# Ledger of designs, part 103: designed miniproteins, single chains, continued (3)

Each design is a single chain, and the fold is of that chain. pLDDT is the mean over its residues in the fold that is shown.

## One batch from the design tools (miniprotein)

Design m11588
Fold by ESMFold2-Fast:
Structure m11588 (fold): chain A 88 residues (1-88)
Amino acid sequence: SSMEEQVDKLTEETIRRLREIRDRALEALKDDAEARAQLEEFYEQLVREIEEVRKLTLEGKLTLEEFKEALERAIEEAEQFADYLISK
C-alpha cells in the first residue's frame, strides 16, 4: 500500500543516514577500539528501535507523523553520540 511504501522508503533512507554517520565516526575513532565498540552497540540498538516503531506504525498503533518524529530523533541521537565519542 502507499502507507507501507512510504514507511519502507523512510526506513531505508534513515538507516542509510545512520550508516553514514556511523561510518564517518568509525573512521574518526579508528585508533579507539573501546569507542568504536560503544558506537557499534549504540547503532544496533537504534536499528532495533527503528524496526519496532516501523512495526507499530504498520499495525496502526503509531501515526505516520509519529513514525517520522521517531526517525528524526534516531538521527539526532546518532549524531550526538558520535560527536560525544569523538570529542572525549
Scores: mean pLDDT 88

Design m11589
Fold by ESMFold2-Fast:
Structure m11589 (fold): chain A 80 residues (1-80)
Amino acid sequence: SERMARLQAANQRFDALARRGLDAMRAAGWSDFARMRFLVAMADLHARTRQQILTETDDAAVDALLAAFEAEVDALFAAA
């Protein structure tokens, strides 16, 4: 289904962002504790964004949800 295809593409983007964020945190020398705290916060944001995408059928709205997720992740990194 179109919704499932969009969700799969979104999941791939989430995974890429999470991996990129983890690599950046390691490169910056963040502690294991700091990384774990942000991973938990990112997992909560990811779960909420997935729920929103599951009810959305407009690709532009899905892109906006993903942009909002990326902005919230950036805010979490900036707060560290």
Scores: mean pLDDT 75

Design m11590
Fold by ESMFold2-Fast:
Structure m11590 (fold): chain A 59 residues (1-59)
Amino acid sequence: KVIVTTKDKKPEELIPEIETLGGRVLEILDEKTMLVEVPGSQVGNLSKLPGVESVEVLL
């Protein structure tokens, strides 16, 4: 699980790209932040998506 912070886009706008990486949005926490489940191998690709500011991996 990772926390994704967005910029220039709402979390909802990134759902299709996250699903393409084999991920899933678990919860939208606020207007810029969401909890996402992705394969560990795709975390780097997730962080490169347009509209993603940061990705924080939860232990």
Scores: mean pLDDT 81

Design m11591
Fold by ESMFold2-Fast:
Structure m11591 (fold): chain A 84 residues (1-84)
Amino acid sequence: LKKKLEELLKEVEREEAELLAEAAGIDPSDPEAQRELRLRTGELLIRYAEKLAELYRDSDPEMAEYFRAQAERYRARIAELEAE
């Protein structure tokens, strides 16, 4: 479990670095590009919460449900933003 958590953190860190590098190449005054970046960041947060839920599934089912609920909350907020 601990080793898989460390691997997950490294994956998130690298994916975040990729988003930041892409953002640096995008004109900050471009609202469309900024919106797409926000959506991709939200997707990263959802995936992170889902992977945490899977990691805790066998060792702590209550904690797994907590992270699933967090992922659902992030999805709801992103869906609201998309429904604009």
Scores: mean pLDDT 75

Design m11592
Fold by ESMFold2-Fast:
Structure m11592 (fold): chain A 87 residues (1-87)
Amino acid sequence: GEEERRREEEERERRRRELAKEIADELDEVALDLLYEKVMELLEKLLEKGNISEEEFEKLRKKVEELKKAGDAAGLDQLLKELKKKL
């Protein structure tokens, strides 16, 4: 029937969109967690080496936590790149 065919096409397209969104959401979550861990490890390493002060460490830690709360993976990646230049 015509109704069954339209429903199948709409459901297939919806399922593709849902799957693409689920994959994107999972990738974003994994990226966010990995970036958070890498930035925090680098901050601790910079503090241990004396390349940043304890005051700068606390300021940067707060910024990292704010970016993680916002789900800002791009902001965390940018911060990671900036901190690598201090090594």
Scores: mean pLDDT 80

Design m11593
Fold by ESMFold2-Fast:
Structure m11593 (fold): chain A 75 residues (1-75)
Amino acid sequence: MEVVVEADDGSVVRAEEQGDGGVGTGVVTSGGKATGNNAIVAFARSPARVGDEAVVMYGGESGEDAVVRGRVTEV
């Protein structure tokens, strides 16, 4: 299931939730420093719902600020 998460750093992440596991994989689509980076999203519950808290983990070369809190805005 495709979900959109707005992170506290202003990044918007588009992720595909993998089954009912509470984890999604995707990319940062806009905002923040991490635009274009791969992202892993951990949801507060599965399946994710609008308004749920999420934790966004940025992949790639970003060594120090790899984890940001956010909220699900679209499912």
Scores: mean pLDDT 69

Design m11594
Fold by ESMFold2-Fast:
Structure m11594 (fold): chain A 86 residues (1-86)
Amino acid sequence: ALIEALKRDLEIHRERAVAVAREAAELDPSRRAELEELVAEIEELTDAAIAALEAGDFEKYAELVKRLQELEKRILAILEEAKAAL
């Protein structure tokens, strides 16, 4: 079903963000606390987005996905900064 596919997509993005944050923290341990805070926020918003999908609240889901995309972009930027410092 569409909702189940969207829920799986959210979980895949969450797992990717955690993996990217882990790599970034290994390359630049000074950013570890910041990356852990970003991951915690992604986990909270992912749970909220899944709950919105289950409730049929697609407007809230879209808003939360936009926030998740911005956080994923921030984590990726930290990884790229860490790589550039090598």
Scores: mean pLDDT 89

Design m11595
Fold by ESMFold2-Fast:
Structure m11595 (fold): chain A 64 residues (1-64)
Amino acid sequence: SEKIQEVVDLLEEMIANLTSIEDLIKKVKEIAEKLGIKLPKEPKSLEEVSLAIMKILDELEKLS
């Protein structure tokens, strides 16, 4: 789906341009909120940020 690919590209670009894990955490939370996707918990590590991104993508796939 074009919308899923656009979100993936945006997330990848944002991750590539972020300099700290705190910025990554903040941005992932903002993206989830904007998309109306509820995260099960606040990410606190790079691994948890990756899981949050996977959750966002999974929820978007369910909408297509």
Scores: mean pLDDT 71

Design m11596
Fold by ESMFold2-Fast:
Parts: C-alpha cells; sequence; structure tokens
Structure m11596 (fold): chain A 91 residues (1-91)
C-alpha cells in the first residue's frame, strides 16, 4: 500500500468509528477527539515518529475507557466490522 492509500484507510476507519460511537450514544466531542487521536496515530506511524505515536496512544487510552463504558460489546463489534469493511474497500 502507498502512503496515500494508508492515509485514506486511516481517515475512513477513524470516520466510521466516530460515526459508530455517536450512534451508540457517545458524546460528539468525545467521538471527535477519538477520531483526531486515531488520525494522529496513523500519521505518526507513517512518519516513523515513535514519540508522537506513544503520546497519541496514551491520550487515546482514557477516551477508549470512556467510550467502552457507553458502547456495548455488540455495538463495539459492529463498529469494528464496519471499519474493517471501509479499509477493505480502499485496499
Amino acid sequence: LSPEQLRAIAEAVARVMKEGFIAAGVEEEVAERAEELLLRIAEAELAGDEAAYEAAVEELKPLVEEIQSKVSPEEWAEIIERARAAAEAIA
């Protein structure tokens, strides 16, 4: 995959996850912040910036805990499945 394709996959996955979180009852601000951090993780990986990657992952962890408290395991599985389908459509 090219860097362009990897970035497109990351953007599509992050967007689908945000939409799924909002649909499951997560506050829009929290879902938007999660999307932002997922994109920062992807850009850090593409750039080989280990420090930026670690910082974004650490910041994402408490948001994931908050999201998981509001999203059922079944809803989470559905969101992940939709995110995978979005990635597969680009790859």
Scores: mean pLDDT 83

Design m11597
Fold by ESMFold2-Fast:
Structure m11597 (fold): chain A 68 residues (1-68)
Amino acid sequence: DKAKLIELLNKAGRYLQQGKIEEAIEYIKEALKVAKGKERDYLEKAIEYLKQGKLDEAERYLVLAVTL
């Protein structure tokens, strides 16, 4: 469900703007439950970069997941 994916990633983005990385990761994990194929690969990469504090790299992978 692409609409649910976008909704969850928008919520994750709001938490990232607030510096709430753990809450953002939880919403990306929820997005993984509805994502398929390459979207899942990109979301998993985004989570790994967020855990490393690499926000720019994480954002690039989140954009790739939404634009597929």
Scores: mean pLDDT 84

Design m11598
Fold by ESMFold2-Fast:
Structure m11598 (fold): chain A 58 residues (1-58)
Amino acid sequence: EKEKKDALEKEMAEQIQKLNEEGKQRISQAKTDEEKTKILEEMKQKQEEAVKEMAAKI
């Protein structure tokens, strides 16, 4: 079962990583604090959703 669990974790980690990379790029391009805060909140919400789904499947 370790191999099956590892495959699921890897798949979810890749999804989370892509969301993180997109968010980081947007944050680095954001010039106002309000834009950064909004991007961080959107990233956090999407990340929490993905993490919750991964935890429920594990």
Scores: mean pLDDT 75

Design m11599
Fold by ESMFold2-Fast:
Structure m11599 (fold): chain A 70 residues (1-70)
Amino acid sequence: MQLSKEEFKERIKEEVEKLAKIAKEKNIPKEDAIEELTKLVRDAAEKLKLSKEETEEFIKEAVELFEKLY
């Protein structure tokens, strides 16, 4: 798949919003949801061949957004 860095960031936000809604509705522990989110972001970043530093930054942003929505 070919995604720009900006498109990747937008897609992460969409996935975070979906996961936060599902986790809250189904009472999934925050820690478990964060682990799934981290795996999703890491896998997608690998497909885009992002640097380790960029991958870590996206993971931090995704987790921060998830915590605000949970």
Scores: mean pLDDT 79

Design m11600
Fold by ESMFold2-Fast:
Structure m11600 (fold): chain A 82 residues (1-82)
Amino acid sequence: AEEEAQRVLEEGLARIAEEVGELLYARGAPSLEVGRAYGRDTALGREPGDFAPVTEGGLRLREEARRRGREVFERAEEIRAR
């Protein structure tokens, strides 16, 4: 259960970072790396560094990353509880 839960958590967070990072980079993040870091930190429920989206679309991506992060954590916990 732990190995499956850890895999789901790592793969889910990496996917959120990649997908949200790509969209944030397209919307004015200074680099793809900054976008990915923001996506990952937001999914983890942490305050990101010095980049913050201020557009409506960027704020929606922030909320999407937070929601997807919660879903990934809940799925990992469900696997651990099996």
Scores: mean pLDDT 74

Design m11601
Fold by ESMFold2-Fast:
Structure m11601 (fold): chain A 90 residues (1-90)
Amino acid sequence: MREEVIELFRELLEKYSNLTPEQLEAFLKAVEEILSKMTPEEIEKVRRFLEALLAGRRPSREDFEAYAKVFKEAIKKLKEEGITFLPSPE
């Protein structure tokens, strides 16, 4: 389900990133828009990757590639809107 994938992305980013709540919500909105254009099979691959990563298991290459595609497209979309995930100079 798309909603399940969004929740897994939220958990991953809250655990492994220093994103502000506003940056997190912007990223999740971008992911939701990308997932709306994907097939159920592709969405399931992304879900399996996120679940494996959060459980400390080794994901398959195929599941990683599906995840990487979504992540790259989300970052590209956010960059077009002026949002970056690069560390700001302290």
Scores: mean pLDDT 76

Design m11602
Fold by ESMFold2-Fast:
Structure m11602 (fold): chain A 65 residues (1-65)
Amino acid sequence: MMSKEEIEKEVKELREKLKKAKEAGDQKEILEIEIEVGVKMLEAAVTKDEETLAAFSKLQEEILK
């Protein structure tokens, strides 16, 4: 399981990347972030890590908006 510190750090880094990619209209970067978030969510679901899954699910909603 990822620690709370690791979850917060990765979510913060990906959220910042997503914001910059959306502002730049960088569709390739947005897609790469979406894939990375999806992989993290799949890993969390398989390991039953509800905290990681919830955090990355919220980030995925931000990608789709």
Scores: mean pLDDT 79

Design m11603
Fold by ESMFold2-Fast:
Structure m11603 (fold): chain A 80 residues (1-80)
Amino acid sequence: MLSKEEALEMFKRWAEAVKAGNWEEATKLLNELFSRMDPEMRTKVGEIVAEYNLLLLEGKSRDEAAEVAIERMEKALEEA
């Protein structure tokens, strides 16, 4: 079972990968995270990743969008 601390660390590694434009590593990290999470948390993480992509489409930088995603993830884990 993945701890909240391990989930946040893995998500931060995903954020670093997307900031670097390393989509292959980001996809692998996200798939591993999803495989180790409850369905409810998996849905929340999926929504956070979708918001990240929407922010990029709205003209936010990868860094700004990644910071928002990390904040959303921290809040989701606190509420879980």
Scores: mean pLDDT 81

Design m11604
Fold by ESMFold2-Fast:
Structure m11604 (fold): chain A 75 residues (1-75)
Amino acid sequence: LSEAEKEELALEALREAARRLADEEASAALLALVDKAAAGAPGEELQAEYDKLSPEQQRAVQAAIAEAARAVEAA
């Protein structure tokens, strides 16, 4: 896989993980973060969006990111 194909695979895995989140706000926030990252948003902007989440939602998002990383490694 090319770097672009790996990036697209990672982004799709993150979107799938986000769609599996039971918390609609955390799901929407992770989807927004993925879309911003895909558009080349700076890390500062991504961190600011993440920091708006509650500690419980931040934990859920971190778990979803870890899930997506494992899915990409298994591909």
Scores: mean pLDDT 79

Design m11605
Fold by ESMFold2-Fast:
Structure m11605 (fold): chain A 66 residues (1-66)
Amino acid sequence: MEIEEKIKEKLIEAGLSPLQAEEVALQVSRYSDVDKALQTAREMLEKYGASPEQIERALEGIKDIL
């Protein structure tokens, strides 16, 4: 729960909506494998129409937490 909230905050900072950030944070926080967590985050961000710059920023934020 704590790591999920931190990921959500980073995603909101990267420009995602609170609902999109919550969904991504929930999914990536379930992975024990960092590479799988980042791949899942990337796929979800692309599905949400995030810009390449937003995706890069979001993934760096997630890496910082994981």
Scores: mean pLDDT 79

Design m11606
Fold by ESMFold2-Fast:
Structure m11606 (fold): chain A 83 residues (1-83)
Amino acid sequence: SVVEQLTEAFVEMLKNKKDDNAIRNAALTEIAPLLANVPAEEAEKVLEEAFKRALEKVSAPEDKIKLIYEYAKEALKLVHPEL
């Protein structure tokens, strides 16, 4: 499912991406295409569920969590600009 793919992408970002540029690039190249395949009316809910599941699997500093979430929300707006 898209939720499972997004969850694994967020887990990878939380564990392995070390700086702002790497996180931003992952959001554009991995998160955005997955969200583009979801209807606009469901995309935010899918994003929120996948991110919640990722946070249950991995611990990360709060500032990193916030940064990933912000770039994920920007990716959502990029592929679903009507939101």
Scores: mean pLDDT 87

Design m11607
Fold by ESMFold2-Fast:
Structure m11607 (fold): chain A 61 residues (1-61)
Amino acid sequence: AAANALIANALAAEAANDYASAIANYNNAIDAYLAAKSVANAAAALANLAALVAKLQALKA
């Protein structure tokens, strides 16, 4: 639950070109998913996180 809010905050920060906040929210989301141990949701969220992180890295470059 908290991890989904962190992803939403990361996307909002990315849209605002606040990449420092976006990176921080992605890192916090990863920690929250790992702590939650929600196996099916964690797998789907990790795939979405990987795609979003790749997009963020491309935008930063």
Scores: mean pLDDT 69

Design m11608
Fold by ESMFold2-Fast:
Order: sequence, then structure tokens, then C-alpha cells
Structure m11608 (fold): chain A 89 residues (1-89)
Amino acid sequence: SEQIKALLLQAEQQLQQIAQQSGGDMQKFYQQAQQQYIQLLEQLVALKPDNKDLQSVLEQLKKVDPSDLAEMTKVLAKAAEVIGSLLES
């Protein structure tokens, strides 16, 4: 979908800006990145309401503590995998 590609491009640009503003502070980066990924996933769930993997990763991301860098890394990696699958389908 062209709409999904546009959303992903916008999210990528926003995450790059957050990385620049964080100045290498991973804690600040993950806290801001969590909010951006939640908004992206909510929009993707609205477009694909029958996709259980999107719903599952959105719920996991909403519950994870952004100060837990190991858990954040795992959940964000899972989110990237699920989002990537939408471009192949």
C-alpha cells in the first residue's frame, strides 16, 4: 500500500530527528521512540484491523518500560519485523 509506505517514510524521518536531538542518550532516545512507534502502530492497526501481530506488538510496546533498554530493544526489533512483513504482503 502506498499509504503504508508513506507512513513508514514519515516515521523513519521522525526517528532520525529524535536520534539527532538525543545526542547519543539511549534512554532519551528510547523514551521518545516508544511514543513514535506507538503512534505508527496505532495507525497501522487502523489500516489492518485483522492483523493480530500488529495488535500484539502494539500492546507489548505500550506496556514496556522505556528505561529497560534490553526489553525495549527486543520489542522494537519485533515491531520492525512485523512492520516489514506488511511491505512484502
Scores: mean pLDDT 79

Design m11609
Fold by ESMFold2-Fast:
Structure m11609 (fold): chain A 69 residues (1-69)
Amino acid sequence: SMAAGIEAARLIGEMIRNQGANPSEEEKKRLLELAEKAGQLETAERALEAIENGDFETAERYAALMATG
């Protein structure tokens, strides 16, 4: 759903703002559940990979795609 995509994008944004703090397993689980409901699971997985690599610009772009897709 569109609402789920927007909420997933919001969570990615929070993870980016907390630069240097690894997302908890519960936060990752919640993000992936919302992404699955939005039909954008792979996009969310790519965003998490970007965050883990410190590539916050790429993660922000994936968040924008989830909010607008």
Scores: mean pLDDT 79

Design m11610
Fold by ESMFold2-Fast:
Formats: sequence, C-alpha cells, structure tokens
Structure m11610 (fold): chain A 91 residues (1-91)
Amino acid sequence: VSKDVSRMVGYALRAVGYILEKDSEGLVKAIKDLAKISIDLAEKAGDKDLAKEIKKLAEEGVKKAKEGDFEGANKYVTKIIKLGDEAADKI
C-alpha cells in the first residue's frame, strides 16, 4: 500500500508537470499510469464499482488531454487521485 501510494504521488506530480508544460502526449501517459495504480488499489480493496469509476474518469481525462484541455484534464487527475487514496485507506 505505502509503495503504491508513493508511486501514485509520483505519477500525479508528473501529470501536473505536463499540464504546466502543455505537453498533451506526456499528460496522456501520466494519466494512464496514474489510473493503472489507482484501479489496482481499488481492486485490492475489493471495490469493483470504484475501479470502474476510476477507469471512466481516466478515459475522460485522456480525452481532455488529447484535446489540449489541460484545465479539464486536471479536474479528472485530481478526482482519480482522491479515489485512489480512498481505495488505499480501505486496504
């Protein structure tokens, strides 16, 4: 759990960096990496509905990043982090 939370924070910081640099390709990769760890945490918590919600948020965040909507993408990044942290607390 602690290692997964540390990795999640690392991916979150990378996403923020790509938002500030307006790097759509880097942001898409960072969102996918962040979502993967957050979904894994939700699955370890036994919460399949939470895992599905995080996946949907990641798909929307990736879409916004590809469109160059960095402000919109940031809203989804923030929510993915919150739900991943909530899942980690349940393990």
Scores: mean pLDDT 82

Design m11611
Fold by ESMFold2-Fast:
Structure m11611 (fold): chain A 79 residues (1-79)
Amino acid sequence: SAEELAKKAVELAEEARRLAEEGRRLLAEGRVLRGTGLLLRAIGLAFQAGLLGKKAGEEALAKAAELAREGGITPLSDA
């Protein structure tokens, strides 16, 4: 259902945010390779969240993009 897709989109976006926060922390410590790796994973999850949110509807996509922005990831912005 659309509700289930929206829930998955939010969960992926939340995971992306967590990975972005950890990646940012590692970069601050000079752990460039690991920090960059986590940020790339976060970006991948944010894109997946956007795709699921697009299928689920406007609200899920908007929420996923907002969470990705909070994690310091470039927004998934497709209007």
Scores: mean pLDDT 75

Design m11612
Fold by ESMFold2-Fast:
Structure m11612 (fold): chain A 92 residues (1-92)
Amino acid sequence: MKITREQLKEIAEKLGLDVPLIDLARIAQKLGYEIEDPELRNALEAYEAWRAELRKRASTNPVLQAQLDADEAREKELVEKYGEEIKKFLES
């Protein structure tokens, strides 16, 4: 199933989520949905490239490792808290 930018905005509004649209797009991809918006898809690719680079640097820098751990923990928390509600919204 493909998700539009507009659907992601509606999810944020209806669920009262104060998170960037890119974070919702990341959660949607983790749930198995494809992002239809090209700009948002490119932003997701750029974000994953940034995380990969951060992982390389984190191997020798405990501050960067802590930042990476915090980002991964936040992503997991958002998927666990909102994943089912996002699925219900998109499958209703």
Scores: mean pLDDT 79

Design m11613
Fold by ESMFold2-Fast:
Structure m11613 (fold): chain A 88 residues (1-88)
Amino acid sequence: SAEELIAEAEEALREARERLRAGDEEGFLEALERAARALAELARLLPEVAEQIHEELGRAQRRLQERDYEGALRELERAVRLAREALE
C-alpha cells in the first residue's frame, strides 16, 4: 500500500541520516537506495504527484554524483512529504 511504502521510505531516510552522521558512506548509500526504491513505487501508486517524485529522485541522483549527500537526503525527504500530502 502507499502508506506502507511511505513508512518504508521514512524509515530508510532516518537510517540514511544516522549512517551519514556516523561517517558510514556505504550504509548511507544502501539506506538511501532503499528510500529511492520505495519512492519510485509510490510514484506508480500516486499518479497526481508522480512527476514531482521522479523530479526529486533525479535531483537526488545528481547530488550523489557531486557527493552532496545532505542535498540528496533533502531531495528524497521532499519526495516523501509530497507523497504523504497526496494521501491527505
Scores: mean pLDDT 88

Design m11614
Fold by ESMFold2-Fast:
Structure m11614 (fold): chain A 72 residues (1-72)
Amino acid sequence: MAILLKNLDTKLALELIKNHSKLGLPYGEFTENGGYRLYTEKGEQPIVAEIDASKMKTFEELEKAVKEAFAK
């Protein structure tokens, strides 16, 4: 499974790169459109949720949003 993050602040994106494994998503990559994809498994994964991070300021807010997206 994959989650697409949109409108990530640069500081938040750097914190995410260091800590994305804490989300249960050990793989991640930047997209060509300035987003960031988090994967549960390496390879081609269906995007199950998209999250707008434009109003997020901390990694904890991002972690909560990602966990809530998987709890649907």
Scores: mean pLDDT 70

Design m11615
Fold by ESMFold2-Fast:
Structure m11615 (fold): chain A 97 residues (1-97)
Amino acid sequence: PVKYVPTGVRRSPLSGVEADYSVIWYSEFDKEYYDVHPELVEEAVKEAMASENPLGELFGRLVALLPNAPQEMLDHGNGLAYRLLPEDSPEVAEFLA
């Protein structure tokens, strides 16, 4: 399953925890995302991991894969990154610390 996390640029004003977004919105968005582009997402992750900026590269590739993406996803692009990187990635480890 895909995990969605903030980019770390904007956090919840509640005690430094990551922002809680609408669980229903994220669950429906995740399901729609998988239904449209599951294998292409895996390729985007592989290509992003080869980049010197994996999170930035991944976001750019995800936008390109979803030309009809909901406007809400695009509007949140500046504040969100999708945690599709390996659990042991340095960027992921910093978000979980």
Scores: mean pLDDT 44

Design m11616
Fold by ESMFold2-Fast:
Structure m11616 (fold): chain A 74 residues (1-74)
Amino acid sequence: MLSAEELHERIREALENRDYETLSELLREAVKQFPEKAEEIEALVKAAMLAVEQGRYDLMEEHLERLREVLEEA
């Protein structure tokens, strides 16, 4: 299993590269490892994707920082 830190780093990389296939796989793995946080993880990843599409990398960073906190809490 990927650690919380590895999941966060790989999700960030997929978002920066707009690699939505890899992002989808990572999201499934994160939800599988942290089922009680599934809705929050999905919401944060979707918000980060929207931020990237809008060129708002500042908002992407905010959503990824919150995602890191959620993954570390679980």
Scores: mean pLDDT 82

Design m11617
Fold by ESMFold2-Fast:
Structure m11617 (fold): chain A 97 residues (1-97)
Amino acid sequence: SNEELLKFLIEVAEKFGPTMAILEAIDYLIEKQPDEMKKIALEAGMPEDAPDSALQYNGAVITLKKILQEAVNSPENESISSMIEKLVEKERAEREG
């Protein structure tokens, strides 16, 4: 569930920092729901000829961003805001690099 993933993210962010929490969450989403992540990326407008790994990764990023944005009003807001900032920076770097 989104609540379980959010709790996991906060625990990893507190122990290892927001960048590591984002990477672990992306890996988790791909491991648990690879086909759903691919579908989300395709629905978001990614090319159908993109590698499965790229589709799964981008779907996981979209999913994680949505979960974090929905949770920003929680008591853990500072940790969540930090993760959103790092996720946006990572998306920008990949788009421009």
Scores: mean pLDDT 76

Design m11618
Fold by ESMFold2-Fast:
Structure m11618 (fold): chain A 56 residues (1-56)
Amino acid sequence: GAGATAASASAKEFCDRLSLDEACKDKCIDAAKNSDCDDPEMGKALGFTSCVSCKS
């Protein structure tokens, strides 16, 4: 469904902005999805601003 992929795209754009390694980007995207990509600010609040955060 296109709606579901839009949420994934939002997470990817957020993580891509951070210029992370490919593996860390995937983890960041997965973490952002789990945090509800409709509210990417939740990811920021959780500290998804670096690779360390997305691994934690």
Scores: mean pLDDT 54

Design m11619
Fold by ESMFold2-Fast:
Structure m11619 (fold): chain A 52 residues (1-52)
Amino acid sequence: GHNFEPYSFTEPTVDDVSGKTLLGGANQGYKDTDSGFVAHPEDVAKAPKVPP
């Protein structure tokens, strides 16, 4: 399953749910520890419907 953890991005990263760019910063988004899937905090709620 999806195990999203707070993640500090040090470079621009594309959100795998919305396609928006995550800019570097402390706890700016979340990363799934299983697949490396990344998302903005609001997109984490949508992630359970997205396949790995």
Scores: mean pLDDT 66

Design m11620
Fold by ESMFold2-Fast:
Structure m11620 (fold): chain A 55 residues (1-55)
Amino acid sequence: MSAEIQELLSLPEEKRPDFLRLGILEGIVKILEGLGMEIPQHLLEEIARLKERLA
């Protein structure tokens, strides 16, 4: 197990990283949409999984 991953996961022990990551990914989607680029399907799937985990 990687020490850097363990340290990152232990920092927000209350699942805050999932909430923060969701916000970042939704921000990326808005940027891509603003640029007229297609949003990758895998990115949308990851957002959906995070929403289900946080619901």
Scores: mean pLDDT 70

Design m11621
Fold by ESMFold2-Fast:
Structure m11621 (fold): chain A 95 residues (1-95)
Amino acid sequence: MSMQQLFDIFNGRSHDMMLNPEDPEKWLDLAETLERLADASTDPEVRRLALEAAEKLRKIAEKLKAGGKPSLDELIELSDLLTDLVNRMLDELKK
């Protein structure tokens, strides 16, 4: 699978998660996409950011399954990781 195809899947699943933030499956789907993205990337920083974001998404999904919710701090940390990842991937796709 190409990096562009994985990025398109990531964008779609990210949108689904934002529309259904209470559904733990949407968070897990995004985590799986990021794990595949890490496996496909040769950039160690993209791999690191994708795997860290995937781990945080899985932890949030587990909290939702347990009847809890993510803290604001956890959402900020995830947002920062995803922003860094998207910026690095966009730079890679431009080259």
Scores: mean pLDDT 82

Design m11622
Fold by ESMFold2-Fast:
Structure m11622 (fold): chain A 62 residues (1-62)
Amino acid sequence: GEIIEVTITEKVDDYTFKLEGLKPGDVVEYEGRLYVVSKDGTIRLRTPKEVGDKVTFTLITE
């Protein structure tokens, strides 16, 4: 996997975000868990974040 830093661009709720640098269908690892970017471009994390926060993921390419 490739380590990437992405910026939160939009907050849907305290745990659901749109991200710059990721696209729908991307799979990322964060703190030992796998997440999939939804068709609407959102990701749901287990930790609350704010717009402008930077999050480091490992991008899973396969």
Scores: mean pLDDT 80

Design m11623
Fold by ESMFold2-Fast:
Structure m11623 (fold): chain A 82 residues (1-82)
Amino acid sequence: MKKEEELKKRIDEINKLLGVDIKDDKTVEQLKIAIEIGRELRLIGDKIQELIDVKREDPDNPKAIEEKKEEIRRLSEELVKK
């Protein structure tokens, strides 16, 4: 099976676990890219997991969610630039 299909399955599982439907293209695209990069770099993968955990355990903390998204963005930009 192609990598993209495997990433799609992961996103679907995450959506089911969170009970949420991720619809905006930027969030989906960032998750796909970050998950794929996370395979190479543990640090980014850990940040994605932290974002998932924050959303699941403390959905009323938008500041923490935004901070995790910002960290993921910075790391993704840095990694893509290589």
Scores: mean pLDDT 66

